# Designs tried in a protein design run: designed miniproteins, single chains, continued (3). Part 37

Each design is a single chain, and the fold is of that chain. pLDDT is the mean over its residues in the fold that is shown.

## One batch from the design tools (miniprotein)

Design m9268
Fold by ESMFold2-Fast:
Structure m9268 (fold): chain A 70 residues (1-70)
Amino acid sequence: MKAEELKKKLEELKEKYQRSVEAGQRHIDAVEADGSPEQVEAARSGLEFVQNKLDEEIKKAEEEYKKALE
């Protein structure tokens, strides 16, 4: 894969990360307003899971970009 394609992929992943955080925060806010503590904990855990998964994808794409330059 060309370095330009990997750079675009990184930008797209970072945008996806931001959107996922915003969506997750809206869900947390909704369950905090009308949900139980267990639902709030589940919503926060779900957001953390999504963040970790996207962080792994970003790190993998960054490593692929680095290798493409070698």
Scores: mean pLDDT 80

Design m9269
Fold by ESMFold2-Fast:
Formats: structure tokens, C-alpha cells, sequence
Structure m9269 (fold): chain A 84 residues (1-84)
């Protein structure tokens, strides 16, 4: 059950990244809100099971990966604007 929850959490993060790539950088604030809400929910559930520290480590990594992806897309958008 715990491995299944972790797997579903990771799958939802992956789906959110796919949606961001299709929607573009203008949707980054909505994407980040969705990722943060997903991370907060995962931490809350895992904390009740006594696994809060492990869950925060995983959530922090997923949030860092999401922030890096947004930064990459923003840099690409800035480069395109500079080329105009």
C-alpha cells in the first residue's frame, strides 16, 4: 500500500509535467500551485503514518525538479523574445 501511494504520487507529478510542456510557460503559476498542493497532500498523509520526514524529502525533490523545469521553460521563452 505505501509503495502504491508513492508510485501514484510520482505518476501524478509526471502527468503534471506533461501538461505543462503542452500548455507552455504561461501556465507555470497554475502548474506550480498544483504541484505544491499535491506535495502538501502527500506529506499530510505520510505524516499520519509516521513517515513525514521521508515524505518531505521526496516532496522537496519533486518540487525542486518542478521549479527547475519551469526555470528552463522561462529561459527558453526569454531567449525567443530576445531573438525577435
Amino acid sequence: MLEELKKKFEEQFELARELLREAGVEEAPLYMRSIQALADGYIQVMEELGLGEEARKIADQQLADAQAEVARLQAEAQARLAAL
Scores: mean pLDDT 77

Design m9270
Fold by ESMFold2-Fast:
Structure m9270 (fold): chain A 100 residues (1-100)
Amino acid sequence: ATVVEVVAEGYSEATGETLRAVARAVEEDGVVHLRVEIEKLVDGEWVLLAEDETRARIGETASITLASGEVVEVPVTSLAGTAARAALEALKAQLAAEKK
């Protein structure tokens, strides 16, 4: 099976931290398994803040829950499209949550 990993990096102006979202998508038996990890850079090392995983078929919507309890909805289109969308939307949601 093909595995696709996408990393999105950003800066939190609210906390002064560099964050990244790592989204990994793999298909098995017509089901896309999506894992998203939110990490922050601490003393030169990436530290895991939150992770969630979900499963959905192509054409469905997957839901990822952040550590804040905020839910990110990701349309499942392709492995690459799903992973890229998940990484970007999870990072955006985490950055927005940290502005409060």
Scores: mean pLDDT 81

Design m9271
Fold by ESMFold2-Fast:
Structure m9271 (fold): chain A 64 residues (1-64)
Amino acid sequence: SEAEMEAAARAAANHALAGAQARSGLTTDATGEGEIVGDKARARGVAGDVVVEGVADAIALYNA
């Protein structure tokens, strides 16, 4: 269960990072900045909800 929670959080960050890398440094509000206020932008991690704010935040999470 805990491993599943950690995997979910990491997967969300990795997914956002992969998108950013594919677009070669694309950072936009559409990525999640405007959505961070909404619960819909949250990663479904039970070990802790991981909120992806955008490509920069996702990169930071991926490297953490």
Scores: mean pLDDT 45

Design m9272
Fold by ESMFold2-Fast:
Formats: sequence, structure tokens, C-alpha cells
Structure m9272 (fold): chain A 58 residues (1-58)
Amino acid sequence: AEKKVYELEDKKSNTKVKIVIEGDEATITITINGYTETFKATAETAEEIAKEIGAKEV
């Protein structure tokens, strides 16, 4: 598997989360009302986070 993408929209806080997993590495991008932060994580941690917050694979 080359790349996986998970997305979540939280309508209560107008928050978007995008998780991109490539191999053993992942990038997590959180956007709140125009404010964007990007974090690096391991693929395992990112998949666990995606599952925990209810993000869907796109």
C-alpha cells in the first residue's frame, strides 16, 4: 500500500482533520476556522488517531 488518506469534519467546532499515511510515516493536518496546523506521526499512531476520532478513509 502506497498512500492512505483519512478525513474528518467536526461540524460542532467547524474543524477539519486530514490524515495522510505514506509507508511508515503520516502527516496530520487540522484546520479550525482558517487556522491550520500540521503534525508528523508514525503510520501506526495516525491510524489509531483516525480510528479514535472516527475519521473515514477517502
Scores: mean pLDDT 80

Design m9273
Fold by ESMFold2-Fast:
Structure m9273 (fold): chain A 68 residues (1-68)
Amino acid sequence: MEEEIRELERRAEEEIERAKREGLPQEEISRLFFRLEEEILDLKHKAGLIGKSLLLLGDELDEEIRRR
């Protein structure tokens, strides 16, 4: 299951990268990102990995701190 989640994350990154390269509007890219994040969180919940969903939010904060 964790490997499956990792694969989804990788696919999500690839999809966003392709959308950017194809010159899709920023609004479209944002919608794509939101959908992919929701899908990953849903999978984690279904797998009983609710705690891991919080870890995803933690990574977001970590990135913000590193920008300091």
Scores: mean pLDDT 65

Design m9274
Fold by ESMFold2-Fast:
Structure m9274 (fold): chain A 93 residues (1-93)
Amino acid sequence: SDAQKAIELARKALESKDPRESARLATEAGGLASQAALKGTPTEEATRAASEASRAAKEAALRSKDVHSAQLATAGAISAIGASFQAGGPGAI
């Protein structure tokens, strides 16, 4: 599922020692978490995917040493925030 893949990519982003690789993986995780929320994935799994993707994006941004990596991490964070809102619905915010 997109939620499970998002969680896997988020964990790979956190494990990566390469800031650029972390940013790429975090961005992909955020996108997949957003898609999982939009597809009506069970709230618990969708929320966990969004949370993990958000954490990975934050860490990738903190590790960024160049503008490109920072931009990718920011995109991932935006996607993850959107996913969190969709997964929890209006009551999550």
Scores: mean pLDDT 70

Design m9275
Fold by ESMFold2-Fast:
Structure m9275 (fold): chain A 70 residues (1-70)
Amino acid sequence: HMSPEEAERVAEEAARKVAELLEDLPPSTGTGLTLDAIGSQVQARIAKTPEEATEAARRAEEALRRAEEL
């Protein structure tokens, strides 16, 4: 498991990259991916256990991978 600080950082970086990839697309195209990335970032920030932090970071990275496929 990663530390809560590391998980928050990973989730923040993934959310930032998702936003950058979706910047030139119509707003409707990436709404789900943006919400997943933001939600994962929030979960990492409020995680109380290393397990919760790791899962949040994993979800953020999955949102980034999906955004890269667009």
Scores: mean pLDDT 70

Design m9276
Fold by ESMFold2-Fast:
Structure m9276 (fold): chain A 85 residues (1-85)
Amino acid sequence: LREEAIRTFEQLAEALRRGDVDTAVQYVQKLYDLGLQALWHSDFELFDLITRYTNRIGVAIDAGDLDGAIRYAEEGARELRKLKE
């Protein structure tokens, strides 16, 4: 889950850098699914990190702040990399 979430945040940032908002929204939806999977496994720290950054990205995209959305996606990947195991 953690490695898949990291890859998804990185793919989301790449889609946003290309201006591909439709693909970026699909990755946002995938991140919500990964967050729910973390919650199902009682990984509350992973769930919180995924959900918090995914929500910030969604708000930024909705506001047309693609640079902010990219920054949040990169930050989400970095924070997930700090989790051990």
Scores: mean pLDDT 84

Design m9277
Fold by ESMFold2-Fast:
Structure m9277 (fold): chain A 85 residues (1-85)
Amino acid sequence: SEMERLFEEAVRLGDEAARTGKEKGNSGAMLAGGVAAGMAGIAYGVGKISGDEEFAARMLRKAVEKARRALANAEAGKEPGPEDL
């Protein structure tokens, strides 16, 4: 399902951002990656419990976007903005 695909993508990207941030000494990017993965977990759980997969997919798309920004910041050595924490 789209919800499952988005959840897997958000967690994968968030984990990659956290790993890259740790390797480069960017604790902010590492935290932002973790936040994105956590957001994905909450959205997925809500979708499974409520059955509102469309709502969950919307939240998961935001988690994917956050995870992508976290990874870009980790790779660039930039601190994440408050919207990514």
Scores: mean pLDDT 82

Design m9278
Fold by ESMFold2-Fast:
Structure m9278 (fold): chain A 72 residues (1-72)
Amino acid sequence: IPVSYYRRMAEGVRRLADEGPRSDQDRRDAAENAEITAKNARALGATTPSSSLLNHIGEELEENARRLREQL
């Protein structure tokens, strides 16, 4: 799975956290999906040469998921 996929997901979640989702339900769904994606990125990072990049992307996803939950 390309690192670019996870990078694009992290960028989307960051933008959503910055701009605010349309509803509280959308905010909760976005945070949950970001948390799942972060877990998958970290798990993939543990098995590939791109481990540092995937772990960093996972950290960004987790941080922006927290920001989304704080907006509730």
Scores: mean pLDDT 76

Design m9279
Fold by ESMFold2-Fast:
Structure m9279 (fold): chain A 68 residues (1-68)
Amino acid sequence: SPALEELRAWLASLRPGLSPEQQAIADELLALFDAIEARGGEATPEEVERIVALVRRLDEGLAAQRAA
């Protein structure tokens, strides 16, 4: 799906700057994407909520690091 491809590309762009905690979040996101694609690419509302929460945690952590 285009949205999952965009998220995968975003995660790949972040890879060189990720902490171990951020890498664990990225790994969980990739596992969710793989599971969704294995089921035909349709995410449940619960999976969408989890993806949004993980993306937000990663993005906010990176923004906080840049502001320091």
Scores: mean pLDDT 80

Design m9280
Fold by ESMFold2-Fast:
Structure m9280 (fold): chain A 62 residues (1-62)
Amino acid sequence: MEAIERLREMVDATDPTSPRGMTLAAALLGYSVLHVVSEKTGVDPSEAIERIEAHLKKVLAE
């Protein structure tokens, strides 16, 4: 939860049109969605994070 607040502060302080700003905004959205889904469904977000990371590694390898 503290990490999400730090990401939010970094997004607010960063130019949203920059590659860094876009990356920080995407990370904040991803963590926020996983947190909400976990709280509403009781599902462990760790499995979802691992699946998303595996998918990103495949996309970045191409």
Scores: mean pLDDT 65

Design m9281
Fold by ESMFold2-Fast:
Structure m9281 (fold): chain A 85 residues (1-85)
Amino acid sequence: MPSQEELDEWGRLPPEERLEKLEEYFLWLHDNVPSLHGLSSSLLKTLEGIREELKTDPERAERQLDLLLGQLRDLSDYLKYRESQ
C-alpha cells in the first residue's frame, strides 16, 4: 500500500503521470493480492476509461483521477491504522 506521503506526491504529478502511478499500483495489487483480484480488475477497467477520457475530456479525466487518489488515501489511512494495532 502506498504511504500518504507517496499518495500526496502522486497528486502533484501531471494527469498522465498520476494515471501511470495508479495503473502500476493496481497492476501490483492484481498480481500480488489474489483476494482483491475482483477489486483490482474493476479499478484497472476504471483507469482504462479515464485514460481514454484524457484524450477527449482532460478536465473530467483529471477530476476522476483526483477522486481515485482520494479513495486510496482513505484506504491507506484505514489500513495503516489496522496494521498499527
Scores: mean pLDDT 74

Design m9282
Fold by ESMFold2-Fast:
Structure m9282 (fold): chain A 75 residues (1-75)
Amino acid sequence: SALYERALEAARPLAFPDKYSLEEQLAGIAELARIAREAEAAGDTATAEAIREFLRNVVLPRAPPELHEPIEAAL
């Protein structure tokens, strides 16, 4: 789906944090939050939950403090 493909692109800075700036990671979080809301509104609960699970279980435990509030706001 188009939303899933956009989510994979938005997740890239968060999947490879050593290759991306903090600003790019913040932009990725904001875009993932937007995609999750669009997916939920479209009835694509699987994509929305996959995004939240990625943020909660993969990104948040590894994230520097500056990303914690943006990630929690995206959940």
Scores: mean pLDDT 86

Design m9283
Fold by ESMFold2-Fast:
Structure m9283 (fold): chain A 69 residues (1-69)
Amino acid sequence: MKEALLEKINSFKTNTEYGLTEDQAEQIRLLLIPLNLTEEEKEIVTEALTHLPNEEKVQELIQYLQSLQ
């Protein structure tokens, strides 16, 4: 589960510049809490979030994380 989650999140990472809003970043952070990620796994997720190509991928990631609740 956790390994597949990290692989999925890394698949969203690109070289395209996209800035998350504070609200989007906070929503994703809250969705990650119940998944019991390690500090290293949280760093991987945080890095991937800074490399998302557009808002559509942000929404896709949020929906994916919500489906894991």
Scores: mean pLDDT 68

Design m9284
Fold by ESMFold2-Fast:
Structure m9284 (fold): chain A 64 residues (1-64)
Amino acid sequence: SAVSEALQAAIEALEAGDAAAAVAALRKAIDNSTSPAVIAMAQRALEAAEAGDLAAARAVLTGE
């Protein structure tokens, strides 16, 4: 789904250290999701990425 693809793109961007690409992908996931749990997860990851904490953002998305 577009949500799964956006979340995967966010993880790849975070692993590459690309905060801007990660933020863009997370916003796309939020915009395309109808799941409150997925939206909450993506919003938490977005907050961490915007704060520059890419490791925390990645942990939110990967469950660790």
Scores: mean pLDDT 84

Design m9285
Fold by ESMFold2-Fast:
Structure m9285 (fold): chain A 93 residues (1-93)
Amino acid sequence: SRLELAIEAARGMAETFASLAAISNPDNAEYLEEAVEKATETGVAIGLRVLPDASEEEVERIRKAALDAAQKARDNAQQLKDSYLKRVEELRK
């Protein structure tokens, strides 16, 4: 459905923006929270471009999907970076 396409577009955009932010500044919690918010808003904007006549319920679903994707992308990128840095440190000792 068009709603499913809007949700997928919102998720993809939010995930991409949040992932790039987390990789760039993984240790700045304030920056990462702001990046998740901005990624979510960008995702919602793209989703609404796919579904411009979205009902309030559909907008809420698009927003929730974008937020969930942005948060997961941030968390995954941080965990991967931390794991990599720990492994490099262990190999040097």
Scores: mean pLDDT 81

Design m9286
Fold by ESMFold2-Fast:
Structure m9286 (fold): chain A 68 residues (1-68)
Amino acid sequence: SMEEVEKLVEEGVEKIRKALEEGASDEEIDKIIDEFMRRVYAELDSESAELAIVKFAERYNELVKEME
C-alpha cells in the first residue's frame, strides 16, 4: 500500500538524515541504504518496492542538496 511505501521511505530518509548530521562516512550511509533495500524487498510487493526505491532516491538527493 502507499502507506507502507511512505512509512519505509520516511524511516530510511530519517536514518540517512541523522547519519549525515553526525558526519557519518560513505560506508555507514551505504549500510543504511542496504538495510532500506533489504526491508523494501522483504516487506513490499514488487510494484510497491519499485515505487519505494524511486521515492527514497528522490528524498535522498533532496536531503544531500539541503546539506550543501
Scores: mean pLDDT 83

Design m9287
Fold by ESMFold2-Fast:
Structure m9287 (fold): chain A 70 residues (1-70)
Amino acid sequence: SPQDIVDRARQAVSTLDGDVRDRVIQAIDQAQQQGVTTGSGIIDQIKTQGLSQGQLIQVIRRMRQGGVIP
């Protein structure tokens, strides 16, 4: 694919609420800096951000819709 999974992840979360979006994008950036490019690895990094269960479910749904995870 000409677009990597990290770019898809950023796009998938672009429509989240501002504060949640910014924290999730920061986690995606940290995952990329650590060499993580898998959808599951990105989700694991996002889990370190202290999001609520509801916020995490919304992130996972958007990642799935964006083709980042199955």
Scores: mean pLDDT 80

Design m9288
Fold by ESMFold2-Fast:
Structure m9288 (fold): chain A 89 residues (1-89)
Amino acid sequence: MPQQHGITGDTLYLTKQTTVDSSGVATATFTNPFSVTLTGTVRVLYPDGTLLATQTGVTIPANGSKTVTLSVDAAAGTVVGVVFTAKTP
């Protein structure tokens, strides 16, 4: 799924949608368009906003990408949102 990019106040949001795999894992690759390294938190959510998993201390290099994988308590084939949040650079 394509990445969506948004900023609200002091918070940057990078949002992906993915499907939980047969191992119960959600995978997303985030791209950092900024010339500074981003450090923040990844959350996996149901479409209704229910939190499934959180990973803190995720670092995305300047002008680079980071693939994150989180185990979730959801059935294979479940559509989930994967959201990276960081302080706006």
Scores: mean pLDDT 81

Design m9289
Fold by ESMFold2-Fast:
Structure m9289 (fold): chain A 72 residues (1-72)
Amino acid sequence: SPNLALAYNNLGVLYSKLKNYEKAGEAFQKAYEIYKKSPALADLAEEAFLYAALAYKEAGNEEQLKKLLQER
């Protein structure tokens, strides 16, 4: 559901503002997983992917970052 992906994206933004980058990365990744299923939402999928990658990098979570890059 695009509405569910938007909710996860908004949650990621909220966690980023709270500097909880681990939870931000998880939320953006879930938005990415939903958006990537629709070709019409490819730009939103790419944005969610990049925000997830940046969040995991800020969290210092190299394992989740590596897994995310392989998911793409």
Scores: mean pLDDT 87

Design m9290
Fold by ESMFold2-Fast:
Structure m9290 (fold): chain A 63 residues (1-63)
Amino acid sequence: TKGADNTISATRMADNPEGRKAAVDGARKGSPKGGREAGYQAFKSSTSPEGLARAMGGLLWSR
């Protein structure tokens, strides 16, 4: 299967404002390293690993 293993809840919480703020903060560094770090913090707040992953990926890699 791979990919989209935990997408059900993440699909709705993918655009969580908390995850966005954390991801944006990481992107501020200008490195995927920062984005990953921000993702960890977003996960702590939302407890949605898939949601923050999408928010981080979508926000950081959206460009």
Scores: mean pLDDT 50

Design m9291
Fold by ESMFold2-Fast:
Structure m9291 (fold): chain A 92 residues (1-92)
Amino acid sequence: SMERELLRKRLVLLVTQEILRSYLTEGRWPEEEELREKIREVAKQAGFELSEEEIEEIIEEARRLAEELLALSEEEREEVARRWEEELRELE
């Protein structure tokens, strides 16, 4: 389903943003359960139930993306964040 694919993309971006926020502002990686609960709530609001495997795949992809972004400069991260805000707006 196209709607399910768009939801997955949106969830990966939202979870990546939360990981970056937590690490850059609090100096910690978020607990997996915090991320799982956030994913379930967003999916529920969109009218979807995700399998535990799908949730795990979203978290794994988001963690990898966050690690890649943490290797960038602050300026480069801000540029990516602006592009993601545009993409997230277009996915609504």
Scores: mean pLDDT 81

Design m9292
Fold by ESMFold2-Fast:
Structure m9292 (fold): chain A 83 residues (1-83)
Amino acid sequence: PEELAEEVAELAEQRLKERDKNGDGTVSIEEAADAIAEAMRRFGLVDRKAAEKLLKQRSKNKDGTVTIEEAREAARELARRAA
């Protein structure tokens, strides 16, 4: 379970870095939710709605963006819950 969660988090981080157009280490909640859903789909775990909800809850700034670190942790948490 934890190993799967870590693999999902790592894949999500890779997808997030690809979507970080500015190179500033932050992405929109929309971009992060898409990256997490893609990572989870690879392992047969799909829930973009849950990813978006969790990212909104973790966005301390309420500005519609999250750090790659925050999104990675959200992906790990979602994978743990789905496993």
Scores: mean pLDDT 74

Design m9293
Fold by ESMFold2-Fast:
Structure m9293 (fold): chain A 64 residues (1-64)
Amino acid sequence: GSRLPDSTLERAAELLSEEYGLDKEEVFKLMRDAGSGGAAVRRLSEEYGLDPEEIERLFVRAYL
């Protein structure tokens, strides 16, 4: 998909830190470096074993 806004990436990193105990700065950088929402979902799934569908739902919550 298209690249997510930085504000969405920051909120997603906050939610990932709060709900999964991940390092906020680390996951923010990973998602930013991925270049797209789809690539960010894939990288988070591969690195942390997260369900892609749960990550996509989290991104929707982060966008709101």
Scores: mean pLDDT 82

Design m9294
Fold by ESMFold2-Fast:
Structure m9294 (fold): chain A 76 residues (1-76)
Amino acid sequence: MKITTGEEAAKTLSEVTGKEFEVIDNKLFDSKEEAARYAQSKGYRIVAPADPNVEKGDFAVVELSNGKYAVLLAKE
């Protein structure tokens, strides 16, 4: 399945990890560094998408099937 939106990425990551994720903005970024810098400007801690130690308020930068990057926030 091809994931091209932040909403689909959040749903997929939530199903895979068992934790609730949401896209924090309807923005796609051209690079992982640009996405991470944007999320840090919002005060979030960066974690790997599959990190078992993800906590509420952590964010993950994920690559989409179209080569863009989305920022996802852990809600629990």
Scores: mean pLDDT 72

Design m9295
Fold by ESMFold2-Fast:
Structure m9295 (fold): chain A 74 residues (1-74)
Amino acid sequence: SSEQVEEALHNLDIALRNGDKDGAIRWTKIALKLGATEDQINARILPILADPEAPESSKEAARAVLEYLDKHYA
């Protein structure tokens, strides 16, 4: 459902902000399984990668998600 997708994307945001690479990948997988699109995931990770003030740990987590998407959905 849309609500379950939003919850998974919210948990992805938390993992990204905490620099939790494994959590970010896990919530990405859950969101996609629930029907989230690659574009919805990219909308969450690309702003972090573009933000010069984002912590490097958050950018590393965002890059891990991007690599996961490229491997499975490129």
Scores: mean pLDDT 88

Design m9296
Fold by ESMFold2-Fast:
Structure m9296 (fold): chain A 59 residues (1-59)
Amino acid sequence: APPDAPVFVKFDPEMSEEEIVKANELIAEGVRAGLLRPGDFVEFKNVEELEKWLAERRA
């Protein structure tokens, strides 16, 4: 069954296609690591902020 509350991540609309691909990979890694879960809402301006946020939760 699909999750009742999927994780939502919002990015700056000016992000490049390469940044979007990288962001999706980091989101998948965050879900696998248990750092992101259903019902979470997060907003980032760029990929570097997402990487920093995940690194702070992983350490």
Scores: mean pLDDT 65

Design m9297
Fold by ESMFold2-Fast:
Structure m9297 (fold): chain A 83 residues (1-83)
Amino acid sequence: MKEKEADELYEKALELHRKAVEAFQRGDYETAAKLHLEAHELIVKADYLRGELTKEQYEKDIEEFKKQVDRELALHRARAAAA
């Protein structure tokens, strides 16, 4: 078990999440989306390192989350472009 490494990844994810929220609040949806995805990847990596996910589950989770973030970003970009 890589408990210390997992804890460090969670702390980094929380920092990235805070930065993502700040970017979103200022209308920087591209930076917010990137940071949100990076934060999620660190959390899922921590779960994988702890043996809670198989490699296949890890890869699938990341792919599904990327699609969700991309859809949300596309909606924000469309609204910004229409303004």
Scores: mean pLDDT 79

Design m9298
Fold by ESMFold2-Fast:
Structure m9298 (fold): chain A 82 residues (1-82)
Amino acid sequence: MSPLEQILELINEGKYEEAIEKVKELLKKDPDALLTVETAVLELIDKGKYEEAKEVVELGLELRPDSEGLLSLLEKIKELME
């Protein structure tokens, strides 16, 4: 199972703390983990889970606050929640 699939499964089950730990572990080991986080956020948006998408973006930004991709996704989520 890919890291993306694991994160999405945890989020869909409401296991946000475990999802946070997976995001932290991946971001520490691999720059490509940002793409995984971004993809997970986009999938949550597609499912209409805007609150969950915002939490995942904020978790990623806590670890990588200068990520242009995550900052752009946070802006889009806030617009969609209006």
Scores: mean pLDDT 75

Design m9299
Fold by ESMFold2-Fast:
Structure m9299 (fold): chain A 61 residues (1-61)
Amino acid sequence: SDEEQLARFKAFFREVAERLGLSDEDIERILQAMDDAYRATGDVSAAVTAAIEELQRILAA
């Protein structure tokens, strides 16, 4: 299901962020961006795009 795919991508991005040494606050920002995008669109690919954009924003800071 789309919910199962979203959960798997959220787990993946949490693991990536943890390995990069991001703070719990930044990890939660990435996951929240994914949830927000999915609520707005119903599209898992939009959630993945939101995660990548938020991760890039954090790493550029």
Scores: mean pLDDT 89

Design m9300
Fold by ESMFold2-Fast:
Structure m9300 (fold): chain A 62 residues (1-62)
Amino acid sequence: EPTPLQAAAAGVRGITSPEEAKKISVEEAIKLLNEYYQEEKDFLDKYGKEAREWAERIRKES
């Protein structure tokens, strides 16, 4: 049975089968999640600022 880490990494790769998720080693899963997390962090840092600015403009118009 896949570990929670393997299942999460499988989700990142678009794998829905538990058997396919189990084929991903724990080390590979950690690497995939780390790469995904790094990209998400960069996106959230940039997007969060722009989203707040946009929300403030909307509130001003309403």
Scores: mean pLDDT 69

Design m9301
Fold by ESMFold2-Fast:
Structure m9301 (fold): chain A 120 residues (1-120)
Amino acid sequence: GPLAGRKVAVIGAGELGTATAKSLKAAGAEVTALDIDEEKLKELEAAGVEGVLGDARDLEAVAKAAAGADVVLDLTGSNEAATAAARAAAPGTTVSVTIPASEEVVEAARAAGATLVGPV
């Protein structure tokens, strides 16, 4: 598919995140999703998406989900979660956010060596 060889982390599975993760997987990406809701993760795992149970504001949980990712998609709409996603990013990772990026998110991405894009 068009995303073959790409590794994508989706932060916040919600309704939009669940649909996005399934679409990315169908397009050929290797997808990992983070959510607090076990039932959303079960739905995603049935679609071949790797699940990580955790809070999008927990840097350790976000770092686990984002490990080895080319792209980290924050779909939570939360500044705290967007900041955690930016801080967890490895150098060269693209971080995409759905809210206008605060200075904290911009600084976190810069410190991580990540490219910040959004809102999407």
Scores: mean pLDDT 83

Design m9302
Fold by ESMFold2-Fast:
Structure m9302 (fold): chain A 70 residues (1-70)
Amino acid sequence: SMAEKRRAALLEAFDETAKRLNEKVKQIKKDYEAGKISEEEYYQKLVDTFVEEMAELDRRIAAADAALAA
């Protein structure tokens, strides 16, 4: 059914977003722990990463909905 296809697409999008967030946050944390970035840069990079990945999630959901509507 269309509902089952949409549910599968949403779960995949959420899993991809969670994985990307986890890896990006880990890298930013490593850079901070290594002294490569300041505390202010650490906070800003975390905020930017969450904003970017949420915007990308919205785009993935919209793309999945468009594909299922065709």
Scores: mean pLDDT 86

Design m9303
Fold by ESMFold2-Fast:
Structure m9303 (fold): chain A 79 residues (1-79)
Amino acid sequence: SDEEILQKALDELLEHMYKLREKLKKTLSDEEVEKALKEIEKVWREAAEKVRASTDVEEQLKILEETKKKMEEIVKEKL
């Protein structure tokens, strides 16, 4: 179902965020990690609002994929 597809994508994004956090912790100071996580949290909040505003699963999935890419770019910039 569309709901199951969306939930799986959300779970995968949350797992990805966890891995990014662990990657940051291996290289950066606690202060730098907190700053990076705040930027990632902002991207997540904006994505969540866009997903909630959409009724199209394909559009919701696209938003989550773009969100994942934005989070990767933030981490890459900090490392």
Scores: mean pLDDT 84

Design m9304
Fold by ESMFold2-Fast:
Structure m9304 (fold): chain A 67 residues (1-67)
Amino acid sequence: SDAIKEEALKLLSKLSEEQQLEALEAAFRPVVGPEGARVAAEMALKDKSVPEGELAERVKEAAEKLL
């Protein structure tokens, strides 16, 4: 949902760019694999965007672990 995406973005904004990249990579890894996850994370960080749905939940969880 949009609410989960907004929560994920809010949590990411509290982290350094390095931690944001780590959280995004961890969230994407189960979906696109380890090599694809890094590239996807770098693209998402540049766009300052988070996917909706299950991926937003994964980003939120990964970001919370780094706080």
Scores: mean pLDDT 80

